# Designed miniproteins, single chains, continued (3): the designs that were tried, part 33

Each design is a single chain, and the fold is of that chain. pLDDT is the mean over its residues in the fold that is shown.

## One batch from the design tools (miniprotein)

Design m9195
Fold by ESMFold2-Fast:
Structure m9195 (fold): chain A 68 residues (1-68)
Amino acid sequence: HMESLETLKERALELVDRGIELAKEKNDQEMIELFERLKERVEKAETPLDAAVIEIQAATLISILKSK
C-alpha cells in the first residue's frame, strides 16, 4: 500500500485548511500565519516524505490549537 505524492499533498492541504479555519475561529493570528506557511510548503512539496512531514506538522498544530 503506497501513498502517492498527490494523495499525501491532498491530505496535508486538507489538514492545513482545517487548521486555518480553526485558528480563525479562535482568533489566533500566530497559528493562522503558521498554517499559511504550511500551505505554501504543500504547494512546493516534491517528495512523499516532504508531504508526510507537513501532514504531521499540521496535525500537531491542530492538536495544540484545540488544547487552548
Scores: mean pLDDT 83

Design m9196
Fold by ESMFold2-Fast:
Structure m9196 (fold): chain A 71 residues (1-71)
Amino acid sequence: GSLEEGKKYFEEGKKYYERGKLEEAEEHFQKALDIFSKLDDPEAEEYKKEAIENLIKIGVEKLVEAVEKVT
């Protein structure tokens, strides 16, 4: 179901993040977040929070790299 699909994208996002593939990780976490956001399920809410936290981490890493190139 949709919850299982969201979990699959979330786990794939984690694997890409571990490999340093930030863009692919971001895409997968965004897909997971979209799926979880459509579900009225406490388990989906926990995964949604983790997906958001991972997207924030990726965003910060990208911003730090960008700043280091201009400062």
Scores: mean pLDDT 81

Design m9197
Fold by ESMFold2-Fast:
Parts: structure tokens; C-alpha cells; sequence
Structure m9197 (fold): chain A 64 residues (1-64)
């Protein structure tokens, strides 16, 4: 489910596995494109991984 990918992404992010967290948050969003919290955490993970332009786009979607 979208929620299970989101929870696993958060666990990976907490563990410092930013690239793997990004993939799990993307899977959550594929299942639920309006999952605002998943877009926010994807933005945070992308920003941590120095993907600033992609992070900005995800933050915009989170505040929609």
C-alpha cells in the first residue's frame, strides 16, 4: 500500500539511507499521487541528497 511504502521510506530516511528512502516515497506517490505527506518527505530526502530542484517540485506538491 502507499502507506506501507511511506512508512518504510521514513525508516530508511531515519537510518540515513536517503537514496533508498527516495525510491520508497516515489512508490507511495505512484499509488497515491495526492499523498501530501509523502511529497513532503520525498522533498526532504531529495534535499538531503542534494537534488534541490527535484526537492522544490515535491515541496510544491505537498502544499497543494
Amino acid sequence: SALSHFKYGRFLLYSGKNAEAIEEFKKAIELDPNFALAHFYLGAALDNNLKNAEALEEFKKAVE
Scores: mean pLDDT 81

Design m9198
Fold by ESMFold2-Fast:
Structure m9198 (fold): chain A 147 residues (1-147)
Amino acid sequence: SEVIERILSGDKAKIQEVIDEGKLPEIIEGLSSKDPEVRVAALLALGNIVAQGEAYAQALIDAGALPKIIEALSSKDPEVRIAALYTLGLIARQGPALEQALADAGALPKIVELLSSKDVRVQNAALLALQSVRDPATREAIAALLS
């Protein structure tokens, strides 16, 4: 998709154009593709949007992306799970409000479950996602899940 390619460029102006054109739902629909390569590309594109800052991460949540990204953690494809963990970690890094949004959406228990994955790459991606959490209350919630 030309839309996904524009986002994967990492160019803030191109990312803003995609959002202003109302193309964010098209990227989110990519998460529901039967093709795992399309799902990975959509997740990485959403990650690049989130990486632009808190307002971009909030726009993605407001567009309903978060439940679909969390659902991707349950994919049979390890590449899809890794991309989802990467994107959730980027959301957490945007600040305490976004960390709380992840907790409220039920992301934390699913990420903790992936620490026990048989795929070491998935385990490492889950560790990095949890490492992105900075808020003390959210860190305490993660510690409770590990107990």
Scores: mean pLDDT 85

Design m9199
Fold by ESMFold2-Fast:
Structure m9199 (fold): chain A 80 residues (1-80)
Amino acid sequence: VLEKLSDEEVEAIIKAAEELAREALRLAEELGDEEGIEAARRALKLVEEAKKEKDKAEAASRALAALLLAAVTLAVLKEK
């Protein structure tokens, strides 16, 4: 599945993950949620790793992990 993603699809996932992670970090910092800040920073690190990864499947895997972590973090923060 991951190896079937196009370069354009991988780039789109990386961009989406970065945008969500930045939004999660902004909201977590605004709320003073230390757990949310840590999770958002981990998502941003995964985004950086995905951007530097030469293997498309590895890049996609890291980007998807970042996207899921950022999305879950943002959802939890919005319920507070």
Scores: mean pLDDT 81

Design m9201
Fold by ESMFold2-Fast:
Structure m9201 (fold): chain A 65 residues (1-65)
Amino acid sequence: SHEEKLERAIEEVRKAAEEYGLTPEQIDALIDAVRRYLELHPDLTDEQVEALIATFREAIKALAA
């Protein structure tokens, strides 16, 4: 479901952000961005959600560097 995809994406992005030591404000901003994107694109496939998560993980690494 859309809700399950949203919760999974939020969980995975939060874990990555916490692992790379981002601030609470940065984590909140990233979670808001993920939520907003999925609300605008409710028909995303599982494959597209995994690609979105991978993209956010790369962004998190860049922000932490």
Scores: mean pLDDT 82

Design m9202
Fold by ESMFold2-Fast:
Structure m9202 (fold): chain A 70 residues (1-70)
Amino acid sequence: MSKEEIEELLREARRRIEAGDFSEETRRLVVEAAKALGMSEEAIEGMERAIRERDRVAALSGIRELEELL
């Protein structure tokens, strides 16, 4: 996956979370980006938990960490 493709996944995930969308699709966008960036299973599980719990602050913090890896 290219850097540009990962940036678009993260941008869409951020838009969804900011709109209050913590759906399975939002989770998939974040997980795909995290996997493409080589994140650990533990880090990915943490991000999935933030989305499942509808923790906007934790979810956006996770997206920012992924953006910093680009």
Scores: mean pLDDT 86

Design m9203
Fold by ESMFold2-Fast:
Structure m9203 (fold): chain A 56 residues (1-56)
Amino acid sequence: GEAAARAAEAAGPAGAAASGGMGHLDSKNVQLAREALAAGRAGDARAAARLMGEGV
């Protein structure tokens, strides 16, 4: 719902990556999502956001 979408927006892509929301789509997207999750866990939310964007 809107509350969940708002929370996701506030958390940003790092929150989605940490939750595994961008997990396993295709080989290319899997590779980018894996790098985004690693960057997010390393505390680099901005790098995670960029990698997730490129995965689309």
Scores: mean pLDDT 58

Design m9204
Fold by ESMFold2-Fast:
Structure m9204 (fold): chain A 56 residues (1-56)
Amino acid sequence: SAGLAAAEARGQAYAPALQRLNELVKAGRRDEAIELLQRLGASLPEAQATVDLLVS
């Protein structure tokens, strides 16, 4: 379905940046992690929720 394909594409878009994202989260650089996700197409609330999930 179109929705499934969109979700898969989103996951693939984040994959190349996952190492950098994890480094930023571990360093406590939350604002920079949010900015990285927004550059990859995430909305501000989506980016915030994703970073918060990673620190859980």
Scores: mean pLDDT 73

Design m9205
Fold by ESMFold2-Fast:
Structure m9205 (fold): chain A 69 residues (1-69)
Amino acid sequence: TLPTDKEAAIEAARNAKDPEVAAMYLTDPDPEVRLAAIRAIGKAGRRFLEPYLDDPDPEVRALAREVLA
């Protein structure tokens, strides 16, 4: 179940052990939660990150681009 609090969501995304679990946080409305999810997914799950190159948040777009190289 997704956390209801922003700090809890960031912590859960950051500590996700599976890219599949981390990918659940990519749909969070908070860009900081999505940033944590992208960092947790990394290059191993890069296929989940392509839609986030067009994310409305510039920091999310920048990080997705960086991970995808």
Scores: mean pLDDT 74

Design m9206
Fold by ESMFold2-Fast:
Formats: structure tokens, sequence, C-alpha cells
Structure m9206 (fold): chain A 82 residues (1-82)
């Protein structure tokens, strides 16, 4: 699956490939909270804090989580400090 290919790419450090696969997965299922979470993680790894924040906000809206709220707060602080 596209989600599985994205996760494999993310684990291999191939962040651009991970992003492309997650975006394709979201085109098939726009309510996939896991795809948004992993998309945020890939953007964060690339230093793309604004894109990471947007992805985490989408994931949180679909599936509220204390861990995800902490990740979102960390991304907000990185944007504010830039």
Amino acid sequence: SLLAKGIAALNAGSYAAAIANYQKALAQNPNNATAYLNLGNAYLALGKYAQALAAYQKALALKPSATLQANLKAAQLNIAAA
C-alpha cells in the first residue's frame, strides 16, 4: 500500500519519498489521521516546520491525542523561534 511504502521510506530516512507516498495515500483517503501524522514527522525531519504544523493539526482534528498535541506544540515553538 501507499501508506506502507511511505512508512518504509520514512524509516529509511528517505523523507521526500515518504512525503510523496503519504500525499498519494491522502489523495485516496483524505481522512487518514496516520498519513497526516507521518507526513508531519517527515516534514519535521526536513526542517519544514510550517508544513509539519499543518499536517499535525489535520491529524489532531481527525484523532485527538496528548502525544500529538505535544508534537504540535514543539513545531509551534520551532516556528516562533525562527
Scores: mean pLDDT 79

Design m9207
Fold by ESMFold2-Fast:
Structure m9207 (fold): chain A 68 residues (1-68)
Amino acid sequence: MTPEELVKEYEELIKKEPSAERYTKLGKAYLLLKDYEKAIEAYKKALELDPTNGEAESNLAIAEAALK
């Protein structure tokens, strides 16, 4: 599955049932596309749903560093 297909898949899954896991996977797909701004948005939404999600927290830091 391409990163573009992963974005579409997780956007559809999020429309049905939003979750921190699904937003974290969406953020990862955006990182693979090097769309760091959209990755940051997805990871922030994941952390709004689950502030203890270490995967979203660490990947958010990576995406933010990539923009600097």
Scores: mean pLDDT 85

Design m9208
Fold by ESMFold2-Fast:
Structure m9208 (fold): chain A 84 residues (1-84)
Amino acid sequence: VTIRSENPEELAKEIKKLAEKYGIEVEVRIDGDTVTIAPKDLDSLTPEQRAEAVRKIMEAAKEAADKLGAEVLGTPTDLLPEQA
């Protein structure tokens, strides 16, 4: 999941807190004003489990974005092959 924020470090911290609350281990990357969140241990997940993890990450990301006034851009699947 990719989110645009004026405070990407604060957004990353909030997302990590919410991910822990939802029982998800996530990897967070900051590129300029964007924050990209992905599940850890992707290689151990089935396609269904990956979709579930992404959905929970979207919920955490939306909650953090709403709290901090940031914009959720979408899932990382389209952006991960090229860093933009």
Scores: mean pLDDT 71

Design m9209
Fold by ESMFold2-Fast:
Structure m9209 (fold): chain A 66 residues (1-66)
Amino acid sequence: AKRVAVVGGDSRENAESAARATLEKLGADDVVLLVGASGEEALALARRLSEETGWEVGVVSGREPL
């Protein structure tokens, strides 16, 4: 990974939308981190985005995005 992007959202759809918008800007060698969703929802989003983009998508747990 060459870059990391932190995306937050109040809901699964909001976090996914923000992640996709970030992917358009960064490019294929970056890592997208999902923050703010529940662990289960974040893992589901990470799996979906990884399958769509071929990227490794990580999950970060915390109170707020970085």
Scores: mean pLDDT 57

Design m9210
Fold by ESMFold2-Fast:
Structure m9210 (fold): chain A 73 residues (1-73)
Amino acid sequence: SVEELIKLLKHPDPGVRTLAAGTLGEIGDKRAIEPLFELAKTDPDPRTRAAAVKALERIGGEEAEKALAELKK
């Protein structure tokens, strides 16, 4: 479920967080936007942050575009 994938964004393994972010981006569910925004902003792993940004771009729409704009400041 989307909820289980969102939980995996907090997994201790950055590879698991990266995979979960990618999967949420492919699904395109707007419930993932805020969790992905926080991951892109705070994750210590630059590859995981990049995956979260890519996922937000894949979801698209006004809310995701607003999140991406905040990340560029």
Scores: mean pLDDT 87

Design m9211
Fold by ESMFold2-Fast:
Structure m9211 (fold): chain A 56 residues (1-56)
Amino acid sequence: MKAVERAEEIEEKLKKGEISAKEALEELRKIIRENPDVDPIVHERAKELYEKVLKE
């Protein structure tokens, strides 16, 4: 619930160019670590960002 909302805020910041893909990935990993029962969609988003960071 709150963790998913925080993840969406990170995605919006990334979309606006306020943070890098690497910074967004680090923030999503923090959310997952603090909220291990978070919606699987947050885990999928972290995986997608990891792939993007590897291509940078």
Scores: mean pLDDT 77

Design m9212
Fold by ESMFold2-Fast:
Structure m9212 (fold): chain A 74 residues (1-74)
Amino acid sequence: MREALEAEAPAAVEAARRNIEEARRALEEGDKKKALSYAIAAMIYASVAEVGGLTEEARELKEEAREILEEIDA
């Protein structure tokens, strides 16, 4: 399991980045529900990347997703 997560960690980082981009686009369009869904997905993928050993990249992605969630709640 962990070895497979380590191999998939780069793909998880890419997935998290794409979801952050989609969440930002949804916020620009005023779709808070869609933005929330993408931000949550980004947090999940970032957590997978963190477990896979990409802790620094995962930390940055989690911070970006958290900022988006704060904008939704504002």
Scores: mean pLDDT 80

Design m9213
Fold by ESMFold2-Fast:
Structure m9213 (fold): chain A 62 residues (1-62)
Amino acid sequence: AELAREAYEAIKNGDVEKALEKLRELKKLGVDAGYFLSAAAVAEEHGLLELAEEARRLAEAT
């Protein structure tokens, strides 16, 4: 919950490096694909298209 909130805050602030770091940490903790798809949508809303693409890749990664 805390890491997910921090990831969204970083996306909203345009801090791509921090957002990506938090998303990778969430992936290591086994957070589900639905979260990463939501994060990708938020990144797109803020014009962070490369971050949105990375979030979708994390959703699909095994």
Scores: mean pLDDT 79

Design m9214
Fold by ESMFold2-Fast:
Structure m9214 (fold): chain A 105 residues (1-105)
Amino acid sequence: MEIDPVGLARAIGNAIIEYIEAGQFDKAAEIVRTAVELAELVASPEDAEKVRKYGDEVIEALKSGDKEKALENVRKLTEVMIEALSKATPEQVEAAIAELQRRRG
């Protein structure tokens, strides 16, 4: 099945929100870092920088235990991630996911 880049961006955002709501801040931060790495592989430098900016703000809020600030920044991160991935082809996203999986195992 062909990957839907926008659907993937929404799924990533939802997973981050679910982990934050469950108090699993380390898992939430891990997904945020993965989302930033994915954007760096598929997005323009400008869009990748926007994803990194909001990703870093989420990670900072999680480190300080500020759940409300983290959730606010996840919404912004999801929005810029949707914009970035909407410009990528499904093939580019599939190749980037394969690269990220290779880096992790």
Scores: mean pLDDT 84

Design m9215
Fold by ESMFold2-Fast:
Structure m9215 (fold): chain A 90 residues (1-90)
Amino acid sequence: SAEDYFNLGNEYFDAGDYDKAIAHYRKALELNPNYAEAWLNLGLVYGAQGRSEEADRYIRKAFKLAPSDPRLYSLLSENLKKLGDVLSSL
């Protein structure tokens, strides 16, 4: 299911395997193009790779699909912490 691919993408994102995370989030989006959480996490993985233009585009798409979903704000807050830790380790 789209949710199963999303969950696999999350496991790879947490493991730092960004290429596999992207592949699984894209599979989730092939099954459900309106999966706002998958768009958000896809954008956050691109952000972790330093791909700021793609990150911004996909994060915007997530909030455009679900502008008032508190789960998107929670996911963004949690993953912005992870991105801050990665960026501060330079």
Scores: mean pLDDT 80

Design m9216
Fold by ESMFold2-Fast:
Structure m9216 (fold): chain A 65 residues (1-65)
Amino acid sequence: MLSEEEFDLEVELALHLIQATISEKAGDYETAAEHYERAAEVASKIDPQLAEELRNKAEEYRKKA
């Protein structure tokens, strides 16, 4: 069963990923990178492997900005 804290973290993660995807599709790579970094911070509390992947993706988009 998801705890209240775990559920809130999953929602925050999803919202940051949605914003990152919207920014990416709009060609705003700087904003996309920022949201992927925020998503990685949230993910670090529930899925460390995903957090690492999201940090790498943020770095890639920063280089495209």
Scores: mean pLDDT 81

Design m9217
Fold by ESMFold2-Fast:
Structure m9217 (fold): chain A 57 residues (1-57)
Amino acid sequence: GVEEALEKIKEGEKLIEEGRELLKSEDKEDILRGIGLILRGIGLITEGELLLEKAKK
């Protein structure tokens, strides 16, 4: 339902925020981790938005 879609978007936004903080690190491992979290967050937001569109129809 709509609630599950909104939770996915919220989780994705949190992952992007965490990833952006890791990108401020001088540690290459933290930077790579940050990139991975941002990409995963974008995927969750996209999935949530697609679920919202299906729920409206």
Scores: mean pLDDT 83

Design m9218
Fold by ESMFold2-Fast:
Structure m9218 (fold): chain A 55 residues (1-55)
Amino acid sequence: MAEESRRIAEEALARAAEATKKAEQLNDPRGGAEQQMEISLEMSERLHALGAEKK
């Protein structure tokens, strides 16, 4: 589980960084914040699903 959650976190972090960079280029800070929140929420859901699947 620790290794799997670490990979999920790394993937989410990379995606968040890329989304933020694109949002900054578009001068859309709101879009960037929404992207960050969606990625964070998706990562949380993935971790929850991982835990539930093992139950």
Scores: mean pLDDT 69

Design m9219
Fold by ESMFold2-Fast:
Structure m9219 (fold): chain A 107 residues (1-107)
Amino acid sequence: EARELARRGEEGGLRGEVEGGELARRAGELAAKSGSGEDAKAAGLGAAAAGGGAARAGSAEGGELAAEGGRLAAIGGGKSGSSEAAAAGAAGAAAGAGAGFQAGAKL
């Protein structure tokens, strides 16, 4: 389920949609609850894609949601003991945060 939500979040995020960010956040939440490295890696990758889409679209809200999803994915990765999954979550959190910052910092 987390992997499916991450995939849907990635698609929505590529279009810069807030919905994509929301799906990435939910995927991260499920990964954090499960402690599965597979779920965490998928959620982190989905959050990174959603963050990139939000950045292109100038969506602060989408970026913030993607950042939360990546942060939660990193927690799930840490619980799983997978450094790869934790790194993917951290990358997703960074991408989302960057998008939110860029949109919020506009003139």
Scores: mean pLDDT 72

Design m9220
Fold by ESMFold2-Fast:
Structure m9220 (fold): chain A 96 residues (1-96)
Amino acid sequence: MEEAKKLLEKALEYLEEAIEAAREGDTESAIEYVEKAKEYLLEAIKLTSGKTRELVLEALFYLNMALQALREGDTEKAIEYLEKAKKYVEEALKLL
């Protein structure tokens, strides 16, 4: 429980950094921060189950969509997907 919470909190920090970088037009840094957030979410999946795992999987789905949008230069769409991923991580944290 506590370990999963720390992983999700780290993912949330990197998600916030990714959103800020994307808003500043720093696509390279935004992609790097999204990849780091994704690594923490993948580790959190191993330590979670039920509804919490389901929410983490939804966050991962939106992170992958954000990465695609960033690579295509669609910054506005990428920010939308990152904000959705952030909401799912926040909801997962509330269940822990």
Scores: mean pLDDT 88

Design m9221
Fold by ESMFold2-Fast:
Structure m9221 (fold): chain A 89 residues (1-89)
Amino acid sequence: LSERERLEDRLGVLLGRALELAAAHSPELLEEVLALYDAYQRRAAEARSVEEYREVAIEFLRELIALAERHGLPELAAAAREALAWLEA
């Protein structure tokens, strides 16, 4: 797998977990997570390099953390922070 494919796979696992946690928490949070992911996918499609894709992914994760904190779901914030730490390493 390419570096980008490995990043996409890792983020896919996180997204699955994020949707699961959001759906269990509230329909409002689930809708906001889906909207955030939709915006992220549009930006990711424009990324021309692994570095650009990584930057888009980092921005997505930071927005996901803020969203989780706003809705009072620390489990989602923690999962997103773990992924962010991995990407920033």
Scores: mean pLDDT 84

Design m9222
Fold by ESMFold2-Fast:
Structure m9222 (fold): chain A 80 residues (1-80)
Amino acid sequence: SSGVRLLETVLRLIESGDPLSLEVALLALASLKAAAESAGDEEVAAAVAAALDAVVAYLRGEASLEDVRRALAAAAEAER
């Protein structure tokens, strides 16, 4: 539940477009990935890593906001 709420917060931070909010969103995803890896939760770690990659691609103009939303939704489903 806390991981799902964090992913919802990450999406809102990315949608804001504010540079500090984007930095916080990336740090939150990196922290969640590290926590999943430490817990041995390979499914969550892989889904969060894919979401992080989607956010980086979006910031580079290589992916859409819909791609980010889809990746974050998949990570939230894995956190269930």
Scores: mean pLDDT 84

Design m9223
Fold by ESMFold2-Fast:
Structure m9223 (fold): chain A 58 residues (1-58)
Amino acid sequence: DALARGRALLARGRELGRQGRGEEASLYATHGYVLLTEAGVPEEEARALAERAGAFGR
């Protein structure tokens, strides 16, 4: 489902960030953010989760 896929993409973003692949990490985290919002997670909450995964310069 969208929630599970969003969480999986955020986890992949975190791993890419640890590898120094910040551009790819940001893309995965951003896609995870979109899937979380589609699953009904509030936008601000989904954004905070995506920032922890390497999106938005965190």
Scores: mean pLDDT 76

Design m9224
Fold by ESMFold2-Fast:
Structure m9224 (fold): chain A 75 residues (1-75)
Amino acid sequence: DAKEAIELAEKGALYALTGRLDEAIRALEQARELAEKVNPEAAELLKRALEYVKQGDVDAAVELAREAIRELNRA
């Protein structure tokens, strides 16, 4: 479901921005799993966002999550 993937990606980005990195990882991973079923390009962007959260690069992670949300909204 694209709507649920978008909601989880938005929550993941918010958690990352507020320093709640473990919650960000869980939300972005769920968003990625849902995105794989509807838009593989968005899923790849979310996978890269997860890698950046794990590295502590919040700015890069949030930008990639926003790109994934834009791709999901196009579907």
Scores: mean pLDDT 86

Design m9225
Fold by ESMFold2-Fast:
Structure m9225 (fold): chain A 75 residues (1-75)
Amino acid sequence: MTPEERREFLLGIAEYLKKYLTPQQQAEVAELVSRALAEGKTIEEIAQLVRDYVKEKAPEKYEEVQRFLDELLAR
């Protein structure tokens, strides 16, 4: 996977999560993902960080976000 393909994939995740999260939560997730990328985290590790965030801040959306991320990672 090229760095460009990886970036487009992660932007796709962020765009899809806007369906489940408020604009403020979307901004917080974008910052979290940006930091994880700077630290060299894998896509799988980034997905886990997003799951942990949703579980803490929007537990009512956790099932939908987890299902989406699990399905995305299985491809």
Scores: mean pLDDT 74

Design m9226
Fold by ESMFold2-Fast:
Structure m9226 (fold): chain A 99 residues (1-99)
Amino acid sequence: GAAAEAAREAAEAARRAARAAGEGEGVEGAVGAAAAGAAAAGAEAAALLAERGADPATAARSAALSARAAAEAARRAGGREEAAREAEEGARRAEEAAE
């Protein structure tokens, strides 16, 4: 359904943001990259739950929250702004699909 598809897209965008965060340097870059990775993992878990049909709307909202967290962590790490914006757009679509 639309919620499961949007959750999957949000998770994929969150993973791209986490990869961009991994390019960060120094302690702040390392902390941001770790936070982005954890958030991306959360988004992925939520997407899997949505695909299984376990309350797809709640799962899509959870994927959106995690994708937004990944975007913020990626920016903190000095990651690419485009990847962060894609994660935010993925989150917005997952929020819409959860309505």
Scores: mean pLDDT 80

Design m9227
Fold by ESMFold2-Fast:
Structure m9227 (fold): chain A 69 residues (1-69)
Amino acid sequence: ASEEEIERLRLQAEYARVKAEGTPEETARYAAEHPEAARAADGFAAGLGVSYAEAARALEERARELEES
């Protein structure tokens, strides 16, 4: 895995965390700044049928696995 792929996963995880823990204002701002990450994280959470808190954890774990691979 590339550093770019790991960074992309971390941006997705951060969006999911903001969606779970942050304000609607923070979520909207993050989505505007990182629209691809927001769309990917939304798709990931919906595809697995999990909460955004769970999605954030899963995306962080995936990034960690790729860094250690």
Scores: mean pLDDT 82

Design m9228
Fold by ESMFold2-Fast:
Structure m9228 (fold): chain A 85 residues (1-85)
Amino acid sequence: SASTLEQIKEMARKLIKYIEENEEELIEKMMKEEGLSEEVAREILELLKEAAKAVIEEDFEKAKELLEKARELAEKELKKYEEKK
């Protein structure tokens, strides 16, 4: 059986593939359901792919920084829409 680390890296590879195969649908869903702009939705998906790549490279500090950046972008954009409703 694969080690836990190899299983995590395999999940990261599957996440990258899922995002790449479903990018336009994910963007539309993020815009419609979450109220994000297309530009911010694309940036978040790119940051998630880069974080997954960092996990595959065992650069967990970089992965954490990229995930935090994605979270901050989402929170900042969502707050703008909530204040206008």
Scores: mean pLDDT 81

Design m9229
Fold by ESMFold2-Fast:
Structure m9229 (fold): chain A 58 residues (1-58)
Amino acid sequence: SDPHKSLQTIQDYLKGKVSEEEAEKALEDLAEDIAKESGASFELALEKARKALEEMLA
């Protein structure tokens, strides 16, 4: 996965251009890449990414 591509997909979701399912896949890909690069757990990275997206939609 390319983190730039994942970020673009999430941005497109916020603009209503892609489905929630597609955004969830991008979020998982981004979390996986963050966990790999930072040494954090995948679960922690994914939870933080989901929370950030939820805050943006609220």
Scores: mean pLDDT 76

Design m9230
Fold by ESMFold2-Fast:
Structure m9230 (fold): chain A 66 residues (1-66)
Amino acid sequence: SMMSMQQQQEKQREQAIQQNIDDHLKMNGETLSDEEYQQWMETHRKVVDNGQKVRQEQQQLQQQRQ
């Protein structure tokens, strides 16, 4: 197999981040530029890399839309 446990976890987190961004854009009717999308992805990856609770951080970002 080409994926280790660590790689599988990274991929799952990456997918969760992408899904969250897509849901955010759909709900707000907004379109992000490629640059804005990349910056959002990088910010969320840093949160994941720090071992923070990504779900809680994403919920906070959702609340900011209010």
Scores: mean pLDDT 65

Design m9231
Fold by ESMFold2-Fast:
Structure m9231 (fold): chain A 61 residues (1-61)
Amino acid sequence: SPVEQFRALVEELVELARDPADREGAIATLRTIAESLLASEDPELRRLGEEVRRRVEELEA
């Protein structure tokens, strides 16, 4: 499903963000994904967008 594909991508980007060399780029990509998902008409994709936004906030803390 599209939700499962986005979840897999998000998990890879979160792991990439743990490396200081990749952190800035990974977080920027996660923000772009969250914005795209939140603009979706699909309620499941919007919920995932909220989850991704929260994960970005946690990574920046």
Scores: mean pLDDT 85

